# Designs tried in a protein design run: designed miniproteins, single chains, continued (3). Part 111

Each design is a single chain, and the fold is of that chain. pLDDT is the mean over its residues in the fold that is shown.

## One batch from the design tools (miniprotein)

Design m11835
Fold by ESMFold2-Fast:
Structure m11835 (fold): chain A 87 residues (1-87)
Amino acid sequence: SKKKEEEIKKIEQKKVTLETALNLLAIGVQFDLKLQGKDEEAEKIAEALRNKDYETLLRLIGGVDPETKEAMEELLKEIEELEKKLK
């Protein structure tokens, strides 16, 4: 039981780390948009992130930063695989 609890905690910690990386990438895009005077576009990304609307988030980021979109898609795939292990 203790080994299973430690394994679950490790998966949960890895998931939190990946979710944190996803949030930081989205914040970076928001910061770049604000520096360009695109405050309204930055707010839409912030709203999608707050709502965990990852489809809208990826679409919005993909329109301005395709490389960051690809990185976020890979993070979301890894998060999904970890969630399947917790079910």
Scores: mean pLDDT 85

Design m11836
Fold by ESMFold2-Fast:
Structure m11836 (fold): chain A 68 residues (1-68)
Amino acid sequence: MPPPSYEEILAKLKEMAADALLTRKVPVSQVKAEVRAFTRYLVEKEGVPEEKAEEILAEVLALIDELA
């Protein structure tokens, strides 16, 4: 199958992180751990290139730090 859109993955993860922090009141450390686990899953199971997964992770972690 073609690889998923990296922009869509990034946007979805940012939305999920914001929802977890602002709506569900999940601890920042847990949200960061869940995002790390999900980006690892994308590399191992969905065939996302490791370089792109690292870029996505960095952007989402930056958003989490901004919102926290």
Scores: mean pLDDT 79

Design m11837
Fold by ESMFold2-Fast:
Structure m11837 (fold): chain A 109 residues (1-109)
Amino acid sequence: HMDEVLEEMKKLLEEVRKHINEAVRLADTDPEKAIEHFKKALEILEKMRVLARESGLPEEILRLIDQMIEDIKDMIEAIKNNDVQKLVASALRLIGTLIELERILEELK
């Protein structure tokens, strides 16, 4: 059952990654669509948080998911306020956290 949970987590994280990439691409040209993609990423991260908690995955995974949620919320506010510095800073932190979460999920194979 753990292998099934890890596979689902990896699938959900790839969906999060796709929405984040699309949101970043659209941030300058279509900020409303960028925010929609970030909101979809947040919905998927909340599902991942529930799945991780119910499945007894390590607290580090929950911590990384919570950090990604916070960073995406910061990016949404940065777009609304046209705060390029905050957007870039939050995006770099988000990318680092996403890579770390991908690494941990792969190592739990």
Scores: mean pLDDT 88

Design m11838
Fold by ESMFold2-Fast:
Structure m11838 (fold): chain A 68 residues (1-68)
Amino acid sequence: NAADAAAEGSKRGAEQGYGPFGAGLMAVIHAALGGKPENAGRAGSWGYIGALQGGPDKAAEMAKKGAE
């Protein structure tokens, strides 16, 4: 659940005009609210890097792995 939430948040953040920053921030918020605040920072870092590498879809993939 937290992993899927982080993936969706990261993708939406990247799409909504803040690019990698939005991807990272939304991954943090969604991972924490999804029940894994301990993995929120990792989800954010991975989502940010994913957005830099391949945009929203890669941000979602990486944020999901970070939140696991």
Scores: mean pLDDT 80

Design m11839
Fold by ESMFold2-Fast:
Structure m11839 (fold): chain A 65 residues (1-65)
Amino acid sequence: SKALLARIAQHELAKAFPELAGLDAEAQLRALERRWAEDPEATARRLGIPVERVPRMLASLRASL
């Protein structure tokens, strides 16, 4: 289900960027989008997913806000 996929994405985000855990969902997404714009490879590596999958994840998260 879409809800299950969203929960998996949130879990992976929290594991990769625990420093963002204190922010609301939109602030977390904006911070992640900035990191992606600055260093795509480092951001993908930290998330533990292929670089080509990050834009899809970000677009899905933004559409959910």
Scores: mean pLDDT 75

Design m11840
Fold by ESMFold2-Fast:
Structure m11840 (fold): chain A 84 residues (1-84)
Amino acid sequence: VLPEKVREELHELQDKGVVTKSAAKAAVDTVEKKLKEGKSAEEAAEEGFLAMLEKTVEAVENGEKETVPKDEVAKEIQEIIEKY
């Protein structure tokens, strides 16, 4: 179970439509890695979003303040998928 403060900060990020910069990077890196391994676009995207959630928890716990819009991350993931 996540600490209440971490959960509250995660909800605030979701309401603002942003993610931490480190979480965005983790999502992009994971998608690219899975595509290189021959996974489908759907599998790569799913794994990327799981990595993003996991890294966002770590980033919030570490007090990271730098964020990026979720739609920007989704666009970057889509551009990577289109290359494969």
Scores: mean pLDDT 79

Design m11841
Fold by ESMFold2-Fast:
Structure m11841 (fold): chain A 88 residues (1-88)
Amino acid sequence: SMMEEIREKILSLLPLLIREALASGREYLTAEDIIAFAERELGVRLSREEALEILLELQRLLNLEVNGRISRKDLEELDKLFQQSRLP
Protein backbone atom coordinates (compact mmCIF):
# COMPACT_ATOMS: atom_id res chain seq x y z
CA SER A 1 0.00 0.00 0.00
CA MET A 2 1.01 3.66 -0.29
CA MET A 3 1.26 3.93 3.51
CA GLU A 4 3.53 0.86 3.72
CA GLU A 5 5.81 2.38 1.03
CA ILE A 6 5.95 5.70 2.92
CA ARG A 7 6.68 3.87 6.21
CA GLU A 8 9.53 1.89 4.60
CA LYS A 9 11.02 5.08 3.11
CA ILE A 10 10.86 6.82 6.51
CA LEU A 11 12.51 3.75 8.10
CA SER A 12 15.34 3.93 5.52
CA LEU A 13 15.79 7.64 6.42
CA LEU A 14 15.30 7.16 10.17
CA PRO A 15 18.87 8.23 11.13
CA LEU A 16 18.26 11.54 9.30
CA LEU A 17 14.84 12.01 10.96
CA ILE A 18 16.35 11.42 14.44
CA ARG A 19 19.33 13.73 13.76
CA GLU A 20 17.03 16.54 12.60
CA ALA A 21 14.72 16.06 15.62
CA LEU A 22 17.73 16.31 17.97
CA ALA A 23 19.01 19.40 16.09
CA SER A 24 15.58 21.09 16.46
CA GLY A 25 16.05 21.36 20.27
CA ARG A 26 12.54 19.95 20.88
CA GLU A 27 11.89 17.49 23.74
CA TYR A 28 9.84 15.09 21.56
CA LEU A 29 9.58 13.78 18.02
CA THR A 30 5.82 14.00 17.23
CA ALA A 31 3.35 13.41 14.37
CA GLU A 32 4.02 17.03 13.26
CA ASP A 33 7.70 16.14 12.76
CA ILE A 34 6.69 13.11 10.63
CA ILE A 35 4.41 15.36 8.50
CA ALA A 36 7.17 17.95 7.93
CA PHE A 37 9.78 15.26 7.18
CA ALA A 38 7.55 13.38 4.70
CA GLU A 39 6.69 16.62 2.85
CA ARG A 40 10.32 17.76 2.60
CA GLU A 41 12.10 14.43 1.96
CA LEU A 42 9.40 12.39 0.13
CA GLY A 43 7.17 15.09 -1.38
CA VAL A 44 4.06 13.57 0.24
CA ARG A 45 1.40 15.30 2.32
CA LEU A 46 0.29 13.20 5.29
CA SER A 47 -2.76 13.76 7.46
CA ARG A 48 -2.16 13.94 11.22
CA GLU A 49 -3.86 10.52 11.54
CA GLU A 50 -1.55 8.95 8.90
CA ALA A 51 1.55 10.53 10.49
CA LEU A 52 0.52 9.28 13.96
CA GLU A 53 -0.03 5.75 12.54
CA ILE A 54 3.53 5.81 11.12
CA LEU A 55 4.94 7.12 14.44
CA LEU A 56 3.18 4.39 16.46
CA GLU A 57 4.51 1.75 14.02
CA LEU A 58 8.06 3.18 14.38
CA GLN A 59 7.74 2.97 18.19
CA ARG A 60 6.61 -0.66 17.90
CA LEU A 61 9.49 -1.58 15.53
CA LEU A 62 12.06 0.14 17.79
CA ASN A 63 10.64 -1.52 20.95
CA LEU A 64 9.72 1.83 22.51
CA GLU A 65 6.62 2.83 24.50
CA VAL A 66 3.79 3.16 21.93
CA ASN A 67 2.45 6.54 23.09
CA GLY A 68 2.65 8.76 19.97
CA ARG A 69 5.87 10.66 20.82
CA ILE A 70 9.58 9.80 21.12
CA SER A 71 11.49 11.59 23.90
CA ARG A 72 14.85 13.33 23.35
CA LYS A 73 16.44 10.73 25.68
CA ASP A 74 15.18 7.87 23.47
CA LEU A 75 16.24 9.77 20.31
CA GLU A 76 19.78 10.22 21.73
CA GLU A 77 19.96 6.48 22.57
CA LEU A 78 18.72 5.54 19.06
CA ASP A 79 21.25 7.94 17.46
CA LYS A 80 24.08 6.20 19.35
CA LEU A 81 22.80 2.77 18.23
CA PHE A 82 22.68 3.92 14.58
CA GLN A 83 26.28 5.24 14.86
CA GLN A 84 27.30 1.77 16.14
CA SER A 85 25.42 0.06 13.22
CA ARG A 86 23.33 -1.87 15.80
CA LEU A 87 19.93 -0.95 14.30
CA PRO A 88 18.56 -2.16 10.90
Scores: mean pLDDT 83

Design m11842
Fold by ESMFold2-Fast:
Structure m11842 (fold): chain A 82 residues (1-82)
Amino acid sequence: SVKEILEKMKELIKKNSDKMPEEIAEVLLDALDKLLKLKDKEIIKEGLLNMKDFIIENSDKLPPEVAKELLELLDEAIKLLD
């Protein structure tokens, strides 16, 4: 489910928080927590697309493998909402 993917993304960020700027980790975790509280699929999809843009824009500040896995999880979640 989308919620299971969002929880997996939270755990991935928490496990790698020491390898990225604190402010980037906080923005991503806050966005994921807000998405987990939403019930509207269209609003969730918009939030996931915004998060994807944020990760792409900040990819130089993230470990490459973490950025790749987060983007793959986002694409999987977006596909489930189609």
Scores: mean pLDDT 86

Design m11843
Fold by ESMFold2-Fast:
Structure m11843 (fold): chain A 67 residues (1-67)
Amino acid sequence: MTMAELAALAREELLRLREKHPEWSVEELIEEAARRTARRVGAGEAALPGFRAVARDVHEELEAERR
């Protein structure tokens, strides 16, 4: 799986979470999106830091698009 594919999955999860939980903090959105993306690809707990980084980058891109 490429970084672009991981970013696309993280983007889907972030958009779903923002729709269902508009009140959640940025950190709550990133943590849950990272965990959901990791589960979708079958990644273990050791990979979570990487998925959090991808989710944060995608969140920043979404915020820039809104601006």
Scores: mean pLDDT 81

Design m11844
Fold by ESMFold2-Fast:
Structure m11844 (fold): chain A 88 residues (1-88)
Amino acid sequence: GPLEKLRRYVLYLIKKYGIKPATLTPEEIAEMTGLSLEFARAIVEAGKKYNLPDGLVLNVAEAAKRLGLTPEQAVEAIKKAYEEYKKS
């Protein structure tokens, strides 16, 4: 489903580009992607928690928007991708 599709995409991006701390604010992500501030906040907090770089956070936000995911589903996909990356 869409959550599993986002999880695989996040894992692909982490493996390809690596992990670095995010510095973008929820307001900046909302402006750049057109997501609600609440959605942007959830993604930014997940990005900081799982050390996703700013460009990767933007790519994930845009993918979550295109897939029609809720903030909770997007965060779950990010979490599952990060945990799978740590196991490999």
Scores: mean pLDDT 83

Design m11845
Fold by ESMFold2-Fast:
Structure m11845 (fold): chain A 95 residues (1-95)
Amino acid sequence: SVSAELEERAKSLAPTPEALAAARSLEERLAVALALERELMRELGESEEARERVMARVQLLLESALRGASPATLSRILRLPLEEQLKLLEQLSLE
């Protein structure tokens, strides 16, 4: 799974003080992302425009969270349905 690959990559960077500081920053960013995701999902309703705004925001958060991933992996994730992108963002926040 993509989540397992990202976890493995994060763990490979964890042994250095700089990597640990970066991981803490990522955890903080993912906590903010989950709070935003919950707020945005409440606003989705039946509005196609609202769904597009949520998609754009989720993609920005995923790009930020996945900066260490390969371009191919990132491109694949960004082409997933919104629901699958949100699940990945949530999984990253729980790791």
Scores: mean pLDDT 57

Design m11846
Fold by ESMFold2-Fast:
Structure m11846 (fold): chain A 83 residues (1-83)
Amino acid sequence: SKKRVLVLVPESANEEAIKEYYETELGREAIVLQVPLSEDQAAIVERALALARETGAELEYEPLLDLSPEGRAALEAARAAAA
């Protein structure tokens, strides 16, 4: 079986549609996590990385995800740690 995926998406994203796409079209179990600009994005990314490691999921993100400087730094660190 393919690894699960944990997808970071903007607050405006249709979470249900993204989850359905991964599960029906790609045959992968998906955990979709919204990362609002108004929240502590760095903390959300760090928790997402921990959850991905715990569940054996691959950490992915939507290319148009809008990130604060702190959120982007956390995402870059998470990607480096996952390699």
Scores: mean pLDDT 78

Design m11847
Fold by ESMFold2-Fast:
Structure m11847 (fold): chain A 83 residues (1-83)
Amino acid sequence: DFLTREGLEAAVAELRAQVAADPEDAVALLLLGQQLFALGRLDEAIEALRRAIELLERAPRTLGRELLLTAARTALRRAEAAR
């Protein structure tokens, strides 16, 4: 279940496997950061979100890229404020 701690930990494990296979997958890094934040793993969430932002800033300027950057920056701000 996505809303349980077990579901969040399973999602983190799957996203970590995806990032290990493709370290430049900015979407996987954004999702990983968001799930780590939900688990209270703030330092790991911040690291994943910073990497996602760096990759997205190098991507072509599209509406999708701008929406992902906004989501990543918002998540990073929330994780840093929670520390």
Scores: mean pLDDT 84

Design m11848
Fold by ESMFold2-Fast:
Structure m11848 (fold): chain A 81 residues (1-81)
Amino acid sequence: MKLSPEELAEKLEEALRTSDDADELLAFARELHRQTYGLSEEVRRGLENGLAAAEAETDPARRRLLLQIMLQELKLYLQEQ
């Protein structure tokens, strides 16, 4: 599937609203991280750290919150382009 980082971010945001499946949310987050190879080191590092924290989190509510924070930070950077 040919998804831009912006399109993938929109799909993750939709999944965060409509799905409680942690595996689906983590799969979207991993793909988003992979698609951001060309972004700044700060953004890439933030996504790597956010993904690692979400994967290590055992509380579904906290995991969702970590993914939401990661997505909002990414959206702010993408809006500057």
Scores: mean pLDDT 70

Design m11849
Fold by ESMFold2-Fast:
Structure m11849 (fold): chain A 90 residues (1-90)
Amino acid sequence: SIDEILRAEAEEYARQAIELAEEAARTGSAAKLAAAELLAALVAMSGDKEKLRETAEGFERAAELAEERGHLETAEALRKAAEKLRELAE
């Protein structure tokens, strides 16, 4: 069904969002951060609450990495995004 296809796509979007968030955390790249947030929005549109929670957890870990790397603005943006994703999952 279409829902099964969207769920399969949600898995891929979640994976890519987390990878881009980690890259943004390592480099401080605003472009990678924006791309991660856009893919997280696609996960939200899929309605897959499990993938939303996984993406939120990934963004929280990326925020810790960004903070450790001194990319404080990236860390703050990732924490705020993770909070919104957790709210949408519950």
Scores: mean pLDDT 87

Design m11850
Fold by ESMFold2-Fast:
Structure m11850 (fold): chain A 68 residues (1-68)
Amino acid sequence: MEITDVEIAEALALMYLGIARYYESQGRYDEAVASLEKALRLLKENGAPEDVIQEFEAELERARQKRA
């Protein structure tokens, strides 16, 4: 079974989500936003499912609200 580019992108996006949550726990919201933006870029560039993209967009908006 060959791992697809989409599956790799989703795995990397989950890693960036974990990094973003860690930065949020440290009050480092700019770094959290940057990590989530990287995750979304990977997902969109590799044609991830719309529900996955929407979940990450919600996480990004949540992080942006906290840095304001």
Scores: mean pLDDT 81

Design m11851
Fold by ESMFold2-Fast:
Structure m11851 (fold): chain A 60 residues (1-60)
Amino acid sequence: KYTIKAIEDAEIIFDGKKGTLKKGTVIENAEILEEGEKEVVAEYLGKKLILPKDKVEIEK
């Protein structure tokens, strides 16, 4: 599983709803479904999480 860290404030979509992930937020135990050029698609708590690639750091 992966840890996702917000390195800047990031606009996200979680379970189809738009939100904001504040700089310094850490999401643990995410699964990476797809890593695109501009977006990362992950699963967190069984739900789809879409993040801007340039605003987050992903660690295994």
Scores: mean pLDDT 83

Design m11852
Fold by ESMFold2-Fast:
Structure m11852 (fold): chain A 91 residues (1-91)
Amino acid sequence: MEEELKKLQQKLASLYSARGILEAAVIFELELKGKTDLAEEMQRLLDARDYDAALALAEKAGETEVADMVRQIKDLDEEIAEIEKQIEKLK
């Protein structure tokens, strides 16, 4: 149904926005701490959608708040994938 598809598309846009905000927050927090090399590696892993490696990197560095943000990004990415599957079924 057209209304259902439109609602899913709006939710998808909201989830993409939330994910982007959290990804920016991760890099910003690391850069504020002067951890530039870690920020660059974290950006690379997030761009690759390698959340397990990103989480392991944050935990190894003792960046607990960054690790929590990476978990939230992974959850959002899983929700995005589910909504994308629902949209594909409604084509």
Scores: mean pLDDT 85

Design m11853
Fold by ESMFold2-Fast:
Structure m11853 (fold): chain A 102 residues (1-102)
Amino acid sequence: DGIVSWEAFEETLRELAELSGSEELYERGLARLRAIRGDAETQAAMGEELLAELEARSHDPVARQTLELLLPNKDTRNTQLAMLMMLVGEEAGEIIRARRQA
């Protein structure tokens, strides 16, 4: 899909929690996602943070290759990764890499 749904983020958070063995990661990410979804000012602030994260990640060739394997939709790939990193922190990138190798 060319559009990333809120439900897709919730499913991805659940999958990351299962891979990490941490229910706390899922609950923390889900609570933050729901807070963002319910507040227009928080959504705007997160949009700015996502743009900054996308700019930083555009220069990482390893992250780019990993994203192409796990998130094949190019148009939503970087936005999905940036959102996951903001919701659950740097651990999301490590979990995604582990999944690719498994």
Scores: mean pLDDT 56

Design m11854
Fold by ESMFold2-Fast:
Structure m11854 (fold): chain A 60 residues (1-60)
Amino acid sequence: MSRQELIDRLTSIGGVSPELARRIVDTFGERVLDASPEELAKVPGVSPVLARHIVRHLRR
């Protein structure tokens, strides 16, 4: 998956801004699809609640 495809997919998730999506992708790349909520919450701007929400959307 391209960087832009990952950013677009993340930005479609409620609570994820384009800036936050870029930060997440720059941290994990495609590995974000397999990232745990705990790993995602380590990214500045990602709360534990938002991390769980992101994981639920990415598992679809």
Scores: mean pLDDT 79

Design m11855
Fold by ESMFold2-Fast:
Structure m11855 (fold): chain A 74 residues (1-74)
Amino acid sequence: SMDEKKLKAVGDLIDEAVKAGELSGATMAALLQTASDAIAAGKSPAEIVDELLALLRERHPALAARVEERLAAI
């Protein structure tokens, strides 16, 4: 689905930021915990995207902007 494609794009951009040394360990842990909790709660791919993006806007606004730009292109 389109929402699954968007969730994959968010994951890919986070992975790229990790490989670039752009994310702190605390931010990585928070992103993983947020995704894990949302999946365990049975949230949709769209809901998981929204929660991850909200966390990125708070903790890493530059990466949030890149994610928003990629999602707008999907």
Scores: mean pLDDT 86

Design m11856
Fold by ESMFold2-Fast:
Parts: structure tokens; sequence; C-alpha cells
Structure m11856 (fold): chain A 90 residues (1-90)
């Protein structure tokens, strides 16, 4: 099952980091049965994504573009954190 999940994730264009995150989330499941259910659900979702991409003729391995407004807010927050960190180092 894990091998099938990895193969489906690779076909969907997921990065090694994204694959590792999915594995971590599955391993965090409290029982073996829940792990198997999570793996099957992930495989079905990835296969569904591949089929949808095939129908549209363009495989999308990356998330959709974030709205400019949210990107600007995140940039401003990152700049503020960096300035605070630089001031702390002085």
Amino acid sequence: MLEELREAAEKAGLSEEQQQQILKDIEAAPSELLKEIAIRAAILLLEGRLRTAEIHGVPTSEPMEVPEELLKEQQEENEKLQAEYEEYLK
C-alpha cells in the first residue's frame, strides 16, 4: 500500500517533501486500520487529481496562485520579523 501511495504521489508530481509530510500524517494515525484507510483515501485523491488533469490536458503539480493581497500581507509580516531579528542580533 505505501508503495502504491508513493507511485501515485510521484505521478501527481508531488515533491519528496510533500510525500514525506503525507507519510508523517499517516504514521500519526492512532491505529493500523486508520493508517490503511488514510493511505487508500490519499491514493484515490491522487488518482482523481491525475484524471482531472488529463481531462483538462494540463497537469498541475503546483497550487494555484495566491491573491496579490494575501501575498503582500505575508511579505510585510516576513519583513517585519526579519527586521526584529536583525535588531535582536545587534
Scores: mean pLDDT 61

Design m11857
Fold by ESMFold2-Fast:
Structure m11857 (fold): chain A 99 residues (1-99)
Amino acid sequence: SLERLKELLEQLKAAIQQQDTQKALELIEEIGRLIEETLGIRPEALIDIMKELVQQQRYDDALEIVDALIAALEAARSDEELRERLSQLTLYASRLYNS
C-alpha cells in the first residue's frame, strides 16, 4: 500500500495545482485513512494542517508539504523510519502553517 499512498499523493498534488479544493480535501482524508491502515497511526495534526492550507487557498504551502511527504515515503526504509519522518514533517508543517 506504499505504492497506493504515492499514487494518491501524486493525485493530491495535481488537484492542488488545479486548485480543486473539493477533490484535494477528499484525497487528504483518503491519504490519512490509508496511512492509519498501513502504519497503525494517523498523523492527525498533519492531516488537519493540510486541509486548512487547502481551505485557505495556501496552495504553494500545501504543495510543499505534499512534496515533503512523497520524499519521506521514498526515503523511508521501514515503517518505523516512516513514522519518525511523519512526526518530523508534522512539526515542519505546523511551523509553515503558523509562519
Scores: mean pLDDT 88

Design m11858
Fold by ESMFold2-Fast:
Structure m11858 (fold): chain A 67 residues (1-67)
Amino acid sequence: LSEEQKEELRKLKEELDELEKQGVLAVLAGDWETAQAIADKIKEKIKEAAKKFGLSEEEVRELLNSL
């Protein structure tokens, strides 16, 4: 991956971390519908990143974990 693509993935990681935090707060509040909607948004963002970079969803998750 290029440095520009790595920077884009770092920004995606920050967005996903914020969504995961919101999901945890929804679960703690007993708002399971909101928690599910957030989980779906996370999945869709990873899917779009995979499509954009020509990678699998699993490869995107691995790259995010390596940042």
Scores: mean pLDDT 83

Design m11859
Fold by ESMFold2-Fast:
Structure m11859 (fold): chain A 77 residues (1-77)
Amino acid sequence: SAAEALARLRELVDAAGEALRAGDRATAQKYIDEIRALAEEVADDPEVALLARLAARELTQSLEEGTAPGPMRFART
């Protein structure tokens, strides 16, 4: 379901962010790859797929720049 995919995406984003803060680039790359795989798995849900692709892109930029990403926001307030 979309809710399960969003929960998994949040877990992967948090795990990748923690790996980046710890300087564990290999673990961060693994989680980024899992986020990209999730985007392909949920291609029939365009909102979740878009969020996963955006998260993977931002985390990849952080990995390349050697920085930690800020908190990811998925809800409109």
Scores: mean pLDDT 77

Design m11860
Fold by ESMFold2-Fast:
Structure m11860 (fold): chain A 81 residues (1-81)
Amino acid sequence: MRKISEEELEKIIELLKEAAKKIPELEDFTNRRIEEIKKLFEEGKDPEEIENKVLAVLMKIAEVDEEFANELAKRVSEVVK
């Protein structure tokens, strides 16, 4: 993603929180990444760094549930279109 709005960020965070609830073993990991994403956005860092944090969560989910990770990736992609 090139640039995201606050509303798009909130939608992405809600999707990641949904994933954390579905895969409890990754809840702490996912919540830490959400906090990192929020800090990067507040600091006005490059959108690519935020994208990399989101991708890291998706890749970790894919190690546990690849089909769900692919579904979640599509939903995130739709938010930033």
Scores: mean pLDDT 78

Design m11861
Fold by ESMFold2-Fast:
Structure m11861 (fold): chain A 93 residues (1-93)
Amino acid sequence: MKEKKLTFTTSGSGKHTLTVEVENIGDKDTKVKVYINGKEILPETTLKPGEKRVFKTEVDAGSTYTITVKAEGDGKVRVKVYLDGKLLGEIEV
């Protein structure tokens, strides 16, 4: 199983909206799991080519979050992470 992480820290007050977009950008099916701070937000899911899943949650300001992406199979997964609609980063697995 392939694994990558993205770590980020939020600004100093209030709550923010975290959006995690998971897409199979490859040409074959892949299984994917996604965690935030070790908590599973996407259980094992088979994504077909071009298939996308979107998660939104509230996160605290002044806090550090780690997105962990695990993928298995011959597909390629892109994960984009947005805070308040602004792209923070992306992972390819």
Scores: mean pLDDT 84

Design m11862
Fold by ESMFold2-Fast:
Structure m11862 (fold): chain A 65 residues (1-65)
Amino acid sequence: MSEKELQNEISISLIYMAAGIGIATGDVEGAKKEMEKIKKKAIEQGADPEELEKTLKEAIARLEA
């Protein structure tokens, strides 16, 4: 994998982990803040903004269900 692809995969995993913790604990707002933080840091490091935004939307949909 390229550095960018690896960075995307790690960030996607972290976003889903934060969403899972939010679902398990009921801390929806805290999970949303953590996911946004992960996304912003990943984009700063050269990750694909479109791929991360797609992942964030999917994770939020699961969190809000």
Scores: mean pLDDT 80

Design m11863
Fold by ESMFold2-Fast:
Order: structure tokens, then C-alpha cells, then sequence
Structure m11863 (fold): chain A 71 residues (1-71)
């Protein structure tokens, strides 16, 4: 299952990407161990999927926000 930071990243990215690209992003996040879920790693995956800099930053910021809220 996805962690809360991952869910927030997918929701943020859906505003900037097609449903197909958002689903590929979700599947890539599922492959990551929980300890590798960082804003930087999530941004790297979004960039590899060909997303815009705006979408990449939205996903990165969503992970950062969720991680800070869970502290």
C-alpha cells in the first residue's frame, strides 16, 4: 500500500498529468521501500516519466508537506 506522503504526491501530480501518467507514477512509487520515500526521490521518478518542472515540484512539495505534518 502507498504511504500518506506517496498518496499526497499522486494527488498533486494528477492536476498536471494525464490519468495514464499518474497511474504509472503511482506504480513506480509502490516499488519503493518506505525508507526510500523522500521528496527528492519522488521528484526524480516524476522527471523520469517526462513530467513538467511544475508537476515535479508539486509532487516534491506534497511529499515534504505530508512528511512534516506526520512529525
Amino acid sequence: ALTIPEVNAVLALRRYASPETAEKFREELKKLPDEQITPERVAEIARKLGLSDEAVEAARKAVEFAMNALK
Scores: mean pLDDT 77

Design m11864
Fold by ESMFold2-Fast:
Structure m11864 (fold): chain A 65 residues (1-65)
Amino acid sequence: MPLLSDEEAIELARKVVEESEGKVDFLEAYVLAKLGYSQEEIIERAPKLTAEEFTELILEVLKRE
């Protein structure tokens, strides 16, 4: 999956929050979008994400930027 810009990741995260009716947190959606996950993948994966896994994803985003 291609890496998204900040603007693209924010737009995708916003769509995920709306599509999931707020079940997916904006920050979780943003981090996953930044890592190249699609809208559908984020909706499926974000609710299953542990705090430890989410921290690792944040670090991965920071390492790539």
Scores: mean pLDDT 76

Design m11865
Fold by ESMFold2-Fast:
Structure m11865 (fold): chain A 83 residues (1-83)
Amino acid sequence: GIEEMRKILEQVRAATTAEEIYNLTIEGLKIALKELENKENILRVIGMILRLIGLYFDKVPVEELKEEAVRILEEAIELVEED
């Protein structure tokens, strides 16, 4: 649940490669989708997944990918806490 997502967030903060950041963030968002019941919150997390996929495959700088991944995971954790 939320504790697993928080551990993943710390791993993303420590990650140094785009692949590691991407894979870790996707795992965190999968946990969010499993925990969420509210349709609007589910759709928001799906949007986050699509945004992350776009950034990763567009090969944005690692620092930019990490900043966005952290923001996305923090928002997903808040959605799970409020759901």
Scores: mean pLDDT 88

Design m11866
Fold by ESMFold2-Fast:
Structure m11866 (fold): chain A 84 residues (1-84)
Amino acid sequence: MKIDLAQLRQLRDDVGAALAVRYFERSLSEKPDAKVAFMLGEAYRELGRDEEAIRAYELALELAPDDPEITEPARRQIAELRAA
């Protein structure tokens, strides 16, 4: 292996996901939105912040319980993170 791929992936994820968390948190504080809450969960998940990811996914479910584009992937991610 020519490079530490695990460290590069983690650094890339940390840089991109950390910036995304800041934007999504601010967006949610101005207006609750299920898609933004879901994306915040994805960003926390990429950072390995599993508890924060679960809370963001749960918020997405509360904001749009009837939207299968949100509810199905959010429930799947919550189940996966809780099983770990």
Scores: mean pLDDT 74

Design m11867
Fold by ESMFold2-Fast:
Structure m11867 (fold): chain A 91 residues (1-91)
Amino acid sequence: SAAERALALMKEAAKRALERLVERGLISPEQAREAIARIEAARSSQEVLDIFDETARAAGVDPSTAASIFTAAAIEVVADDLEASGVVPKT
């Protein structure tokens, strides 16, 4: 379903964003691991966004910085998905 696809894309975006926060030294690998486990258990796109926001805020990451990193990751994930889905649909 479209909702299941959207959830899968949001989970991937959040995971990539968390990895970038670790690479920039803004959160610990342990904080990222805990957040990723929560994201994998999430049942809605809103829950994914809430987990990401809570994780960044708890680590003292600036909201604008966190939003920018998430947006960049989401654009990359959507671009990857659009490339994959650009083939003719199987009938």
Scores: mean pLDDT 83

Design m11868
Fold by ESMFold2-Fast:
Structure m11868 (fold): chain A 70 residues (1-70)
Amino acid sequence: MSLQEKLFQAILDAAKDAGVELSPEVEQQIRDLLNQGDIESAIQLAFDSVPSDKKKTFIQKLGEKLGETL
């Protein structure tokens, strides 16, 4: 898999582990940003799409997944 696909999967898995289901539209926007090399905007969009009470868990899980991927 490409680095972009690994990052996309890490973001989705982190959201799922935090108990968050991202909409298909948000998932597509994240994928498009990653394909453009805009990793910062992709992560920011994912973070902004996570409910406030789950943001801390999402960041922790994303950090875990990124440490495994990168």
Scores: mean pLDDT 80

Design m11869
Fold by ESMFold2-Fast:
Parts: sequence; C-alpha cells; structure tokens
Structure m11869 (fold): chain A 88 residues (1-88)
Amino acid sequence: MYDQGIQYRRQGIQYIRQGNYQQARQYFQQSYYYFSQSRGDTDPNVIFSLGLMSRSYRNLGDFDTSRRWDQRRQQLRDQAIQRSRQQG
C-alpha cells in the first residue's frame, strides 16, 4: 500500500508538470487513500498529499474545496504534533 501511495503521488506531480490539474487531483486522492490506509492520517506523506490536493483544486479555480483540504491538512498536522507531545 505505501509503494502504491508513492506511485500515485509521482504520477500526480507529473500531471502538474503538464498543467493537467484535473488528472493530478485524481492521482493525489489515490495517493492519500493508500498512505492513510498504510500509516494513518497523521503520517507526513498523507499530510503532504492533502497539500498537493489543495493546490490542484486552487489551480482549477475551486477555491472552496482547496480551502477545505488545506484546513484538513492543518488539522492533521496539529494532531500529529499533539500526539508526539503526549508520548514524550
């Protein structure tokens, strides 16, 4: 599952390079799915993939969806930091 997440992320980045943000979005959604299933939602790769999704929606002009994904990314990042502090 983790390797699949990496593959989907790499393909999503390739679509960004081509200016194909619609395809990039779909590949980052798959990347997020595989990373979240393998390591949980607070994994850095999951958080990074949410940032790429937010960027892709913004580049498509969907600012509301972009903002929602960025808020989720921020929430999960804060949760990851809090979990690290609780185990320290």
Scores: mean pLDDT 76

